Designed miniproteins, single chains, continued (5). Designs and how they scored, part 103

Each design is a single chain, and the fold is of that chain. pLDDT is the mean over its residues in the fold that is shown.

## One batch from the design tools (miniprotein)

Design m19585
Fold by ESMFold2-Fast:
Structure m19585 (fold): chain A 84 residues (1-84)
Amino acid sequence: GNPDLLRQQADQLLQQGNNQQASDLYHQSGRQYFSQRNYDQSINSFQQAIQLDPSRRSTLLRGIGSVYYAQGNYQLGQQYLQLS
């Protein structure tokens, strides 16, 4: 999918007050950015998803940790896994 389109849809859901569905789309966008090796946008999307749905914090922190590992930032990757 197009991660930019998913973020735009998430922004629209935020404007409608639907934080849960917006979080889901930011999470999906983050995964798609990760697949495309756009690591900064992946991390930003996962962080936005956490803010909108804190119940998914542990899962999304593990996601951010995986992105840092893929970047070669092993210390940050381990820190994010420990935070989850």
Scores: mean pLDDT 89

Design m19586
Fold by ESMFold2-Fast:
Structure m19586 (fold): chain A 82 residues (1-82)
Amino acid sequence: MEEFEKELLEHFRRQNEAALAGLPMPRAPERITLYVKAETAALDEEEAEKLLKFAEELGDEKLKEKAKKALETQRWIEELSR
């Protein structure tokens, strides 16, 4: 979590610097985009699985828990929609 949190903050800092300099907005790393989508319940099942894989690679238990919850929520939505 500490490593990923630092990366997330660094991305927001880069966006602010680009905006102040009138430069194009920097593209977020895929894992940061997936994390933001998880917070807003906008993840697809495949995206949730990708986030879980990133969390496992980082050894971040909190991020892994968020990814699992997003995947479970998406499966509930699919079950209710069918």
Scores: mean pLDDT 71

Design m19587
Fold by ESMFold2-Fast:
Structure m19587 (fold): chain A 95 residues (1-95)
Amino acid sequence: STQEQIKLAKDSVKEVAKELGITLSDLEIESLAGWILGKLKVPISGLELIMNAKNTKEILLGLGILAGRMGMEPERERDKEIVEKALEKVKEKLA
């Protein structure tokens, strides 16, 4: 389900951040999870999520999905590494 894929992306971001010794805010976790879902081309409309957003977390998730789907990369090297490693973890769990 869509909710299970979102949870998997968030959990994978948290796991990678812990392995790298990085502390992430809830907003950073939402953003980076969005990047992963976008890169995986999960059938979640980032634009509709932004348009219907009830809080900042949903906006950041939607923006990440849009950027990831477009093949963009995060600006911070730290975030690039987290996304790359977390994407591998998600792919392993979906295989």
Scores: mean pLDDT 87

Design m19588
Fold by ESMFold2-Fast:
Structure m19588 (fold): chain A 71 residues (1-71)
Amino acid sequence: TPEELQKYREQVLQLTKEAMRQMGDLVDNYLAKLKAQPDKSQQLQEEYDAQSKQLYEDMQQRLKQIEQQGS
């Protein structure tokens, strides 16, 4: 129904806004650490890659839950 579609859109928009915020924080933290510890660039990149992957997987699971509730 139009009501169900609107609710789904609002949930997806809210999830997207939260994901963008978390990704922005992750990028800012990574850049700050690179500036403070340039000799650890490889280690910091691996940490960033792992955290970015986890955030993506968490968002995908939450999106799937919203889709299952919305049919």
Scores: mean pLDDT 82

Design m19589
Fold by ESMFold2-Fast:
Formats: C-alpha cells, sequence, structure tokens
Structure m19589 (fold): chain A 138 residues (1-138)
C-alpha cells in the first residue's frame, strides 16, 4: 500500500527530527509538526479517523510551542481545520465548531485571510449541521 509506505517514511523522519527538536532546534520542531500533520492527512485519506485525530493533536502541540512564528500559526490553523473535518465526519458537531473556530483564530494571527475565510465557512457549515441534527430530534 503506497499510503502505508509514505506513513513509514514520515515515521522515520519523526525519529530523525525528534532529538533535534528536543534539543531546541526550532526549524527541526517546525518540520516535526509538519511531518505529524502529513501523517494525520495520510491516515484521514485511509479513513482511519482515530489515528488521523491523534496525529493532528500531536501537530497542534508542536505548533503551539512556536506561537511567535507566522508559518507555525498558519500550520496550526491547518491542523485545527483538518481536526474539525474529522469531527464533522464523526458527527461530533460541537468539537468540529471549536476546532474550526481555533483554526480561524490561528489563520488570522498568521495574517492568512484566505485560510481564516475557509475556516469561517467550515464553522458555518458545522453550525448548520448541528442545527439540522437537533431539529430532527424535535
Amino acid sequence: DEIDEKIKRYEKEVEELKPQAEAGDRQALLRLGQTYLNIGKLYAKKGDLEKAKEWYEKAIEVFEQLADDPEARRLLGEAYFNLGLVYLAEGKYDEAIESFQKAAEAYRAAGDTVGANRAEIALSVALQLKYEAEKKKA
């Protein structure tokens, strides 16, 4: 499986980046977060939403450590946006709403107006889906 081979290559990159990131190399820490995000995307593509969520949460932890870096803030927005999509797929609308709100905030902090707008559209969709789900129970 090509996706499984890509995941193994990224997991090897994690092994190589972790000691450098833990030693205070900020560029290695940024690359580690990007690698976690890429692994999450590959698990999402496989339909393994639980593992996708775990890797997105690892990416978020890393990017939160780089709060002063605009690229890390943009990637934090992307990680929260993708986490929100996983929660939507699971029907977890409150968690999706929170994730998309955090994505929009991170994108705005990075100056990424396109990313912020995409996150706000996704937030509106999640709010509408929650409303429709609640209406069907009434």
Scores: mean pLDDT 91

Design m19590
Fold by ESMFold2-Fast:
Structure m19590 (fold): chain A 97 residues (1-97)
Amino acid sequence: MLTPEEELDVRLALAEIQITVAKLGFERAKKEKDPEKQKKMLEDILNTLRRVRAELEQIRAEARKLGASPELLNSIDQLIADTDALIKEVEEALKKL
């Protein structure tokens, strides 16, 4: 049976996987030569990243309530910052289409 801390660890791991998949998807989208397909790929990635960003904020709030270590909170903050940077890059790529 998962503890609240173990449930948080699973949610964080899933968020990290989604960010990694989005990064790989963005690299594929950059190589797409069909503008309509590229736009759809970028929009799908952006929607995924925005959902992950919202989930990371919830994870952060729950981690604080559970008295998580400063190291864990800093790791979550870094993932949020990395996600925000990637969102900005995807938005700029969409703007150039």
Scores: mean pLDDT 89

Design m19591
Fold by ESMFold2-Fast:
Structure m19591 (fold): chain A 94 residues (1-94)
Amino acid sequence: SLEEKAKKAEEIIDKAIKELEELGDHALVNILRYIKKELQKTAEEALKKNDESLFEKALKGFIEFLESLKPDLSEEVQKIIDELIKELKKILEE
């Protein structure tokens, strides 16, 4: 299930990246690409250590970071980030 959770998180992030690219928000695209890469690294480490909590903690941290960015974003970008946060929270069953 950790491999499935990691793959689902990647697919959700890729969808948000595509939507942000269509809006021309290159700064957020770069941020999400970085988050994706760090989650992939954390998933590999979690699998190696057989400790899913490493991945869940990283995902929670990135959700909190994304929520902190929202107040200063345009309405269109906020909708994309809100959907991203909602879908990522479903992976955590929160």
Scores: mean pLDDT 86

Design m19592
Fold by ESMFold2-Fast:
Structure m19592 (fold): chain A 81 residues (1-81)
Amino acid sequence: SREVTVTVENLDEEGARAGAEIARGARERHPDVRLRLVFKATGGPSEVEAALKAAEELMEAGAAEEVEVYDKDGLVKRFER
């Protein structure tokens, strides 16, 4: 099966929004591709919160099969469909 992993480094609130938009667009163009996203929110609690919200919205919309959110200390949460 075809799988694509997209990693977003140094994620801030704007980066979380942009990453979510890219994922939605990729899903619409390539509905048969299994999409995994990795958000690295190392800037602090605000960036982590933005990444978690983006991950939840992507999972609810069916735009990704898996989203992992990391902070500076490691994995915060994994979402899986």
Scores: mean pLDDT 76

Design m19593
Fold by ESMFold2-Fast:
Structure m19593 (fold): chain A 70 residues (1-70)
Amino acid sequence: SPEREAFVERVLARITDPEAQELVREVYEKMPEDATLQELADAIIEALYKAGKTEYAPVVFDARAEVEAA
């Protein structure tokens, strides 16, 4: 989905932590192509929380809201 790709690209552009960026990419690759934007965002947030990267959760919320508004 173009929206799904745009969302992930926005998240990656705002995260400067290489470990957090790789985590986002890994979750994106694991998610089925038919997963909703909300399901993808929730999966990324959970992965960030499990890794102790909770500071990046607002980036994910903001990127999702921007893509949904476009």
Scores: mean pLDDT 84

Design m19594
Fold by ESMFold2-Fast:
Structure m19594 (fold): chain A 64 residues (1-64)
Amino acid sequence: DIEIVRKAKKNFEEEGLKAEDREKLTEIAEPVQDEMSEYAAKYGKTPVEKYKAALDYIEEKLKK
């Protein structure tokens, strides 16, 4: 799961925001989706910024 998030961050920085990457992130974040959405809304103003904030949030939650 953490590797999928890291790959999504790398793909986002290299290729930009993709719908498929957003869907995969939503599935991984299912248990914390509400918290992730609140975090992204608080720290992101544009769709790109919100996606970046969501990736940072879920990566932090998946760290051991």
Scores: mean pLDDT 70

Design m19595
Fold by ESMFold2-Fast:
Structure m19595 (fold): chain A 85 residues (1-85)
Amino acid sequence: KMDELAKEIEKNVVTDGAILLEKLKEIVKLYEEGEKLSKEAVENIVNAAKKAIEAGDYSSALMLAGLLEKLEEKEAAKEILELLK
């Protein structure tokens, strides 16, 4: 489910870019099929981006911000972008 995918992204964001990309694609598919992005899933994605920034992986952080923007979570995406200051 979407919450589980977001949690897996948080766990693996800085260790495997290929798994990150596949999980992002799966979240987008679930959203397009009508699944609602929960507050918990949004928080896990933001936490994943924060971990990526702490590890110096700005590419993954930008991908996660782009995911949130695509899912219409503009405020959460801005939060990630502000962490890149």
Scores: mean pLDDT 76

Design m19596
Fold by ESMFold2-Fast:
Structure m19596 (fold): chain A 61 residues (1-61)
Amino acid sequence: EAEEILEKILNEKEVPKELVAEFIEKVTGEKLEVDGTNIVFSDEDIEELKERKEKLLEEIK
């Protein structure tokens, strides 16, 4: 589920683009192109995601 995907991103920092695309599609309905590579998040990206975690999850419900 979207919450599980977000937790994986926050803990691993490097995740498949497919996983991120699924999360974005669940939250915004926007589809991202994926190429089988991983996305690496910076510490700043992780902090922003943590701050927005509750808001992003509320948008899904």
Scores: mean pLDDT 71

Design m19597
Fold by ESMFold2-Fast:
Structure m19597 (fold): chain A 75 residues (1-75)
Amino acid sequence: EPVLSQDLTLPKGISVTMAVQLIAKEMGLTVEVTGPREDLEKRLEEDFVIPKGTSLAEAVEMLNKKLGTNLGFRL
């Protein structure tokens, strides 16, 4: 399973959908982000670091826990 080769900083102000897409891009993946509309449109209030060794599924779970969202994804 692809994991991040290095820490990835997600910048404040991007949508959570864009954040998941950036994580997938670092892993060489193309992804469709799924979830409630209000969750998909939510934006990061601060920079958020995803640590090295994190998988896409783990990164999405970290974002959901941080933001109180219920996002999924499809490859």
Scores: mean pLDDT 84

Design m19598
Fold by ESMFold2-Fast:
Structure m19598 (fold): chain A 64 residues (1-64)
Amino acid sequence: DAERKAEIKKWAEILSKDAFRIVKEGKEKGLSRSEIMRKLVKLHEKHEEMRKKGEEPEEIEIEE
């Protein structure tokens, strides 16, 4: 399904963008590899929760 493939691509793009930002900011802050990985796990969990609720893919705030 072209529609399903487009949806998956959109989610992958948003997730990749957010993940890249977390890695970049983590490196700039001198965070450990473990701390960066922990933030990436939280990001993935938030994206999965949004997807299950039928929410539109959007940028996720991990640091408040």
Scores: mean pLDDT 69

Design m19599
Fold by ESMFold2-Fast:
Structure m19599 (fold): chain A 73 residues (1-73)
Amino acid sequence: GKEEAEKYREEALKLHKEIAEEKKEEYGASVKEPRIENGMELLEFTIEGLNPQEELELAIEFVRKRKKKEEEE
C-alpha cells in the first residue's frame, strides 16, 4: 500500500545518505534533498560519484534488507 511505498522511499533515502557519507571523502558524493512540486513530494535521490552498476547494486541490497527485516518481524 501507500504506507509501504513511503517506507521504501525513506529507507532508500537513508541508505543513499549513508553511502554518500562513506564516499564523501573519496568521491565528493552528495545526496539531493527531496523536492516538493505542486503539493506533491518527489523523492529525488542521486548519489554523485556512484557509477550505474553501483546504483543498481544499491537498489538490490535495499530490497534484500527490506525483505529480511520483514521476515524478522
Scores: mean pLDDT 53

Design m19600
Fold by ESMFold2-Fast:
Structure m19600 (fold): chain A 61 residues (1-61)
Amino acid sequence: EKEELIQKLQEAKQQAEQTKQELQQLGEQDPSIREQLDRAIANLTGLKDYLEKQIAKLKAE
């Protein structure tokens, strides 16, 4: 069922958001790793956007 897949994608999106927030906080505490964290945060943002688009496509079907 589409509903189960949508639920799993929503859970993955929530996990990505949580990790993003944790990395943002860590970057504020240690500027020496900020560049690496900024790249990871950008990748997590891209993942969230991708997951959101997949959820929207499944709902539109």
Scores: mean pLDDT 82

Design m19601
Fold by ESMFold2-Fast:
Structure m19601 (fold): chain A 79 residues (1-79)
Amino acid sequence: MKLTVDEVLEAIRRARPVAEPTVGPELAAQLELPRPSLEQQRLLTAARDLLGVSTVEFARVASQDREAVFAELDRRVAA
């Protein structure tokens, strides 16, 4: 309820990728992310953990601006 899209984007920007994604695949599927990379899954897991919210709440808020979320993930994993 207190979570905003801006907070989700900030968490993605600040999150350090986890070594093993636990909920990344589930979260990516809920966001309808096309072919989520392992790196995107690691970032999604870390961002959710940084915010301390459930996967469902994170996905609900992120789904309000999928384009911005996808752009931020792509920017973070680009090498």
Scores: mean pLDDT 73

Design m19602
Fold by ESMFold2-Fast:
Structure m19602 (fold): chain A 72 residues (1-72)
Amino acid sequence: MSKKELEIQVKAAVAMIGAAVLKTSLLEQGGDKKKIEEAEEIIREAQRAEEELDEERVEEAMRRLKELLKEL
């Protein structure tokens, strides 16, 4: 595994874990369905980015996670 591939996998894991934590929090608080759906979409995109080793996709998943966190 190259350093670059490892960086993509680590970022994907952070995006997946972060989105899962936010989804759980939103569900427990009876949060906005659209925000829950966005968290689920971030998890899916991060998983795909890890499978494809797609740096642009993982950076986008991380960006979406940060935006979702700001909207809480």
Scores: mean pLDDT 84

Design m19603
Fold by ESMFold2-Fast:
Structure m19603 (fold): chain A 79 residues (1-79)
Amino acid sequence: TSSNQNLAKKIGNDSLKQAGADGATVTVNVSGNNVSILVEAPGPPDEAGMRETIERLTRAQNLAKSNLSSNGFTVSPML
């Protein structure tokens, strides 16, 4: 479990770097091969910034999900 958690966290962080999600963080929880991920960034100052932040986080989250799935994990959103 701990080893899988470390691997999932590494994949998540590497995915953020690949997506160019500067300043974003990823939180991962692992139970067996099931992974819950949450990608977050500081709050945007306005509506345009909010849209850009959502788009960047969505891209980063999708890339992380793809990379985790290709490594044998089943990915679900963290609520």
Scores: mean pLDDT 73

Design m19604
Fold by ESMFold2-Fast:
Structure m19604 (fold): chain A 98 residues (1-98)
Amino acid sequence: SIEELKKELEEVKKEIEELVKEALKLYKEALKVSDDILKVIGLGLRVIGLQFEAELLYKKALEALEKGDIEEAKKYLEKMKEIKEELKELIEELKKLL
């Protein structure tokens, strides 16, 4: 249903926001202690890029739902889930640099 899809979009958005906060905290700590500063900077820029992409996808998903385009909204939700998984991988890479 549209209500279930909207709820899932909000849940994934919240999870992405929590992962971004964790990644940025690890990024700040890695900047202080890592010998590979260029790698740390690259990972941090990717986290920021994924945050902006997720915000854009969320907005597009809501616009699709307002138009009744459930299939388009599902495509944006799936892309947001992919961003969530990439953020988890970036968090593990940042942890290795501590």
Scores: mean pLDDT 89

Design m19605
Fold by ESMFold2-Fast:
Structure m19605 (fold): chain A 97 residues (1-97)
Amino acid sequence: SAAEQEQKRRQEAIQNYADSVFSGVQLTLDIILKDGTIESLEEAIELVKAEIELLEEELATNPDPELQEQLKKLIEKLKEVLEELEEKLEEKKEEEE
């Protein structure tokens, strides 16, 4: 049906978006591992937090169970990244004290 085709296109769009976001986060992590300044870590944390909020809003408004599962997995991965960034920021701040 036309509705099924539209649902499939939306699922593919969400998956492509999720893959793109995760790839971008990996590039940011690589930069931070190479140049771990307090400023860079704070900027990365704010970007990851903003992305998590956008994905959580999409999850809350999207009634599709398959899309919800994909969004939940991406949010979980980004939350793990956020924890690593926050730990590095705390370590760097302790070094500056």
Scores: mean pLDDT 74

Design m19606
Fold by ESMFold2-Fast:
Parts: structure tokens; sequence; C-alpha cells
Structure m19606 (fold): chain A 59 residues (1-59)
């Protein structure tokens, strides 16, 4: 896609997974997830891709 929305989502998913692997608390992870969701919405990322992001990071 010309808008690179999928790339941003993939980068954010990778960041959350990396922080989980590094042993950050669930409270910190939840805060990071909420911060990224707000950033994705501000960037105009479609809600469908935001839902995919949420599903990937909830595991």
Amino acid sequence: MMEQHEQVVEDFVASIKNWKERGYSQEDIDYFIETYIKQLRQLGVPEELIEKFKKEVEK
C-alpha cells in the first residue's frame, strides 16, 4: 500500500512482542498498546488494521 499503514502496524506489533519477551509488566505492556492504538488512529490507519494489531498483541 502507498500509505505504508501495514508497515507501521507490523513495526508496532514487533515492538510490543519485543517488550513482552524482555519481561515488561502487563501494566506497562497495556500502556504501550493503548499508546500505539492512539498513534495508529492519529495516522489515519483503518480500524480493520487496528483490530488486527490488537488481536496480534493480545496473545
Scores: mean pLDDT 79

Design m19607
Fold by ESMFold2-Fast:
Structure m19607 (fold): chain A 95 residues (1-95)
Amino acid sequence: SIRERVTEAMKKMKEEGRERAEESIKRLTELAKEAAKRDPDLSREAEQARKETEEGIERAEKIEAEGGDVNLAGAMYGAAALFAESRARRVEGRL
């Protein structure tokens, strides 16, 4: 059914969103190190984006741990990934 397909898609979005967000944290960490050599303000922007992404993941994990809405947690992991990817692209483009 459509509902079963939506539930499965949300579960995959949670798993993929978390993995993408964690990969983007690694990318932002490397970009911050790269930027630190030339532009300390850009390095700080990358570090702040990393921190905000980590906080977003922690918020999603808290919802899961408290037995909250699984679909909301999945959407939050996805949002964290999209935010981190967008910020990584922005920082990389300014290097």
Scores: mean pLDDT 84

Design m19608
Fold by ESMFold2-Fast:
Structure m19608 (fold): chain A 94 residues (1-94)
Amino acid sequence: MEIARANVESAREALEKLKEEVDKLKGMELIAAGFTVMAAVVEAWLAAPELPEEALRVAELAAEVAEKLEEKGLEPAKTIKEEARRLAEEIRKA
């Protein structure tokens, strides 16, 4: 799906930027970052049937960023990290 490709690429770009900025984020910025990572996991899940390579890349990046957010004290990041890792493993097994 062309829309899925555009969405998964946008998610990848957002995660790459977030990975660079995560150490500087505080308060509401951490919460906003959590929503961005969660949205990226959803986009990867939706794209996985047609774009498994792109979806895997986004799922792996989402897990990495979620790990950093968890270290910063964002509680929901643990669940986001676990879901991103699970999705990445499912894509690798397909």
Scores: mean pLDDT 84

Design m19609
Fold by ESMFold2-Fast:
Structure m19609 (fold): chain A 78 residues (1-78)
Amino acid sequence: PLSPAQQAALRQRIAAETQIGLIRMSFSVAKKSNDQEGLQQTLQRAQELLAQLQAEGADQDIINEVQALIEELKKELA
């Protein structure tokens, strides 16, 4: 059995992973269509998510995952 605090943490993690999945989908679509504006907008969304997760005190592994995604987006735009 999970405590209420553990359940809240799990729900927060699922929400974060869902947002990361949506950003990855947007990245894949923009990359395939050579949409530089779409890539730039996706980068902005990823940076906003990173700021939100840091403010919420999210797990470091989730923060690291978003940071890696941001670096991948930056390489695609370079």
Scores: mean pLDDT 84

Design m19610
Fold by ESMFold2-Fast:
Structure m19610 (fold): chain A 93 residues (1-93)
Amino acid sequence: GLAEALALAAGHLAVVAGVLAAKLNPENLAGGIAAALLGIGAIATLEFTGDAAAAGREAVAGGLVAVEHGVGLARVLGILAVILGALAVILGR
């Protein structure tokens, strides 16, 4: 459904944002990796449980870490991951 699609999109955006955060600022490598792992966790939660709300919460966490540690495009993608993940939580309840 829509909630699952939003959670999947948010998880992927958190992964990309985390990778970009790590690459654009090597001093934030750990933060970028953490954001990417949270995005992977969101995708795994959705694929193995079907729980869009749980996946959305993990994607929001990943997006927030990417915003905190990212600059430029990484921050923008992190914000999008937070918005789409939050919508997945609301619609997946």
Scores: mean pLDDT 84

Design m19611
Fold by ESMFold2-Fast:
Structure m19611 (fold): chain A 80 residues (1-80)
Amino acid sequence: MKAFLVENLETGELYLLIVDGDEVEVYDKDGNLLGKAYGAGEKLLNAKEGDVIELEVEIDGKKVTLKLRVLEEFESPVLG
C-alpha cells in the first residue's frame, strides 16, 4: 500500500496517511487512527513529495477539511 507522511498546514501537526483502495486512513504521530477520508485514494496515489492536498476527513463523527503538505511517499505493508 502507499503511505504518506504529511504536515497539516494550519496546525503544524504531522499525520501518517495510508491508502487502502478508495479510502485513506489518517493516523497521528503516536499511531492513533484519527479518521478516514472516503474517495480520496486516487488523489493520494497521484500526489508527490512537496504537493499540497485537501482531504475531507471524518474525525469523531465530524467532517473536517485538512490542508496537507506531502513530506514523504513510501510503501507500507498491508495491515491485516
Scores: mean pLDDT 79

Design m19612
Fold by ESMFold2-Fast:
Structure m19612 (fold): chain A 61 residues (1-61)
Amino acid sequence: MSAEEKRAALREEQRRRGPLSAEEAIALAESLGLTGTLAPDGTRVAAVDWELGLAGAIPVR
């Protein structure tokens, strides 16, 4: 899959579920071959892939 395809798949899942939990975001990222990262300060933004530019855009619960 290209980066665009991975981004589209992630975006569609977020649209379907609303904000993802950290666990859900990590599981989805892993299934797409992306690296999941959780921000450590308790505001919890799941960074699926820095290349996707989604850090800070996707709050996790």
Scores: mean pLDDT 55

Design m19613
Fold by ESMFold2-Fast:
Structure m19613 (fold): chain A 60 residues (1-60)
Amino acid sequence: SGEEAARRAAEGGARGGEAGGPASADTMWKVAQHGALEAGASEEQARRAGEEARRRGLDA
């Protein structure tokens, strides 16, 4: 589902940014948004995935 795709993208974006070297919250956001869209999420779901990845990055 789109929400499931968005959730997975948010998790992947946060982790991928960290694993790929120095990652800003903006980088995590973009990776999560793109991943969600590729997985078939809507633009709104992708935006929320990006915000979740950014939030996780800031909380780390």
Scores: mean pLDDT 68

Design m19614
Fold by ESMFold2-Fast:
Structure m19614 (fold): chain A 72 residues (1-72)
Amino acid sequence: DLERAIQEVEEEIERNTELARAGRLDGMRGVYRESGDIRWATGFDPRGPLVVRGVVFDDGRVVYEGEREVPL
């Protein structure tokens, strides 16, 4: 459900952020999941300052966005 999707995205953002801080970029991952009308994705952008991101959509509408910048 939506609450679980948001929780998973928040947990993935935190995990990727800690991996980035530890210099474990090889352990970072993006995920994409769908369940009914709910879609969620996590990832990171290494161009410029490293940015860890996640988003949840419900029926094509953004219901959650998270972003963490990690200085390297």
Scores: mean pLDDT 80

Design m19615
Fold by ESMFold2-Fast:
Structure m19615 (fold): chain A 58 residues (1-58)
Amino acid sequence: SLKEFLENPKNARQFAVQITSQSIIGIGLEVDGRTEEAQKLFDQVKKALEEAKKALAS
């Protein structure tokens, strides 16, 4: 499950790195005028963080 996966500190760190990298890519897309692609990526990142927060709280 996502909860069991994220309860491992190594996996949690890898998840944080992935989310941070995706956020930086999204900023780059926004700067390049690719606003719709940036917004889609930011929405995906937001959803992933929300799901992770819920999984760890359960």
Scores: mean pLDDT 84

Design m19616
Fold by ESMFold2-Fast:
Structure m19616 (fold): chain A 62 residues (1-62)
Amino acid sequence: AKNEEIAKKLLELLKQSQEAIRNSDYDKIAEINKETQDFMKKNNLSTDDAAALIKAAKAKQA
């Protein structure tokens, strides 16, 4: 389903973001954040839903 594909992509971006944070790669973090915003806009995804997923992952290790 579309929702499964979207969730899978968001989780992949989330994993890449967490890895970049662990490596203190701020440029990569900024790149992933922009890619995530573009992905959300293209798929007309709720900003709140995507922001909640990203916030939860960042809070887990930061």
Scores: mean pLDDT 70

Design m19617
Fold by ESMFold2-Fast:
Structure m19617 (fold): chain A 96 residues (1-96)
Amino acid sequence: MEEEKKKKEYEEAVERTFKFLETQLKKRLPDIELTEEDREEIRKVAKKLAKTLAEQDKLAAEFGTTLPEEERVPLAQEVQKTIDELVERMRKKAEA
């Protein structure tokens, strides 16, 4: 069923994004121990990134090719900013 498949694919994308973010955090903050609250924040970030990537795919499909540069640059900046903000939040929490 298409709707159930899309929901499952979205949930899998969120989980993959979550694992990717966890890996990035461990690379930049090797000694960090993630609490349940930290994992919830990472999951929220993962959901946001998964939505942004899905929007990018939708726009690419609507244009029938690669997204225009004007759209690609803001999306790439949002992804990078989201990762940087997550790392900064976790770093500050570890220092507190």
Scores: mean pLDDT 69

Design m19618
Fold by ESMFold2-Fast:
Structure m19618 (fold): chain A 85 residues (1-85)
Amino acid sequence: MPTATVVLSIPSDKKVESVRATGEGVLDARAQTVGDNAQVTLTLTEEAAKRIASARVKKEGNVITVTLLDKDGNVVATVTVTLAK
């Protein structure tokens, strides 16, 4: 099955503890601390990746939520990164 990888880099002063991703066509998600950033590597089906037009980032306490949206504003995938305290 053809796949695509999306890499997201989000400023963070805390270490990454865990990552969870949901959405049709999400195959894998990993996250790690790279310098002062939380770096997320998301593996999607080619079909899901082609639908992504924009991303929204919300930081709330120890949680970063990235919502990947299509051109019509529908959710393609949601990535949740949990940071250390």
Scores: mean pLDDT 84

Design m19619
Fold by ESMFold2-Fast:
Structure m19619 (fold): chain A 74 residues (1-74)
Amino acid sequence: SMEEEREKLGKAGLEIAKLIAKLLGLEIVDEGTVVKGNTIISYVITSDGKAIVITKDGEKVEISVVSAEEAESL
């Protein structure tokens, strides 16, 4: 189903976010995946109060670093 496909893509985004945190030597304290319409957002929150966010919207993938507070509002 489309819901199962979105779940798999969200998990893939989480793995990318975790790899980025590992490459940066950052400790992960929380993680999440949110679906908003056709947009899949996966994030990890790091102990320094930041979040690494992977957003998939159609054929586009965006990587951003935001505050943990901003990520928790997703």
Scores: mean pLDDT 83

Design m19620
Fold by ESMFold2-Fast:
Structure m19620 (fold): chain A 59 residues (1-59)
Amino acid sequence: SSREEAEKAAKEVLGKIKDPVAREYAELTAQISLSQGKSAEEVRDTIEKAVEMGKIIAA
């Protein structure tokens, strides 16, 4: 299912994040995107943007 694909994509991308602040922010944002029924590609894009924001917050 599209949901299952999106969840798998989110877990794979989140697992590559080494910065704990960026990971927490990305995980929260990913959960919101998944709840909105976004596609795997949209969820990945959202996580990438959240990683950037998390690094800014941690700095």
Scores: mean pLDDT 78

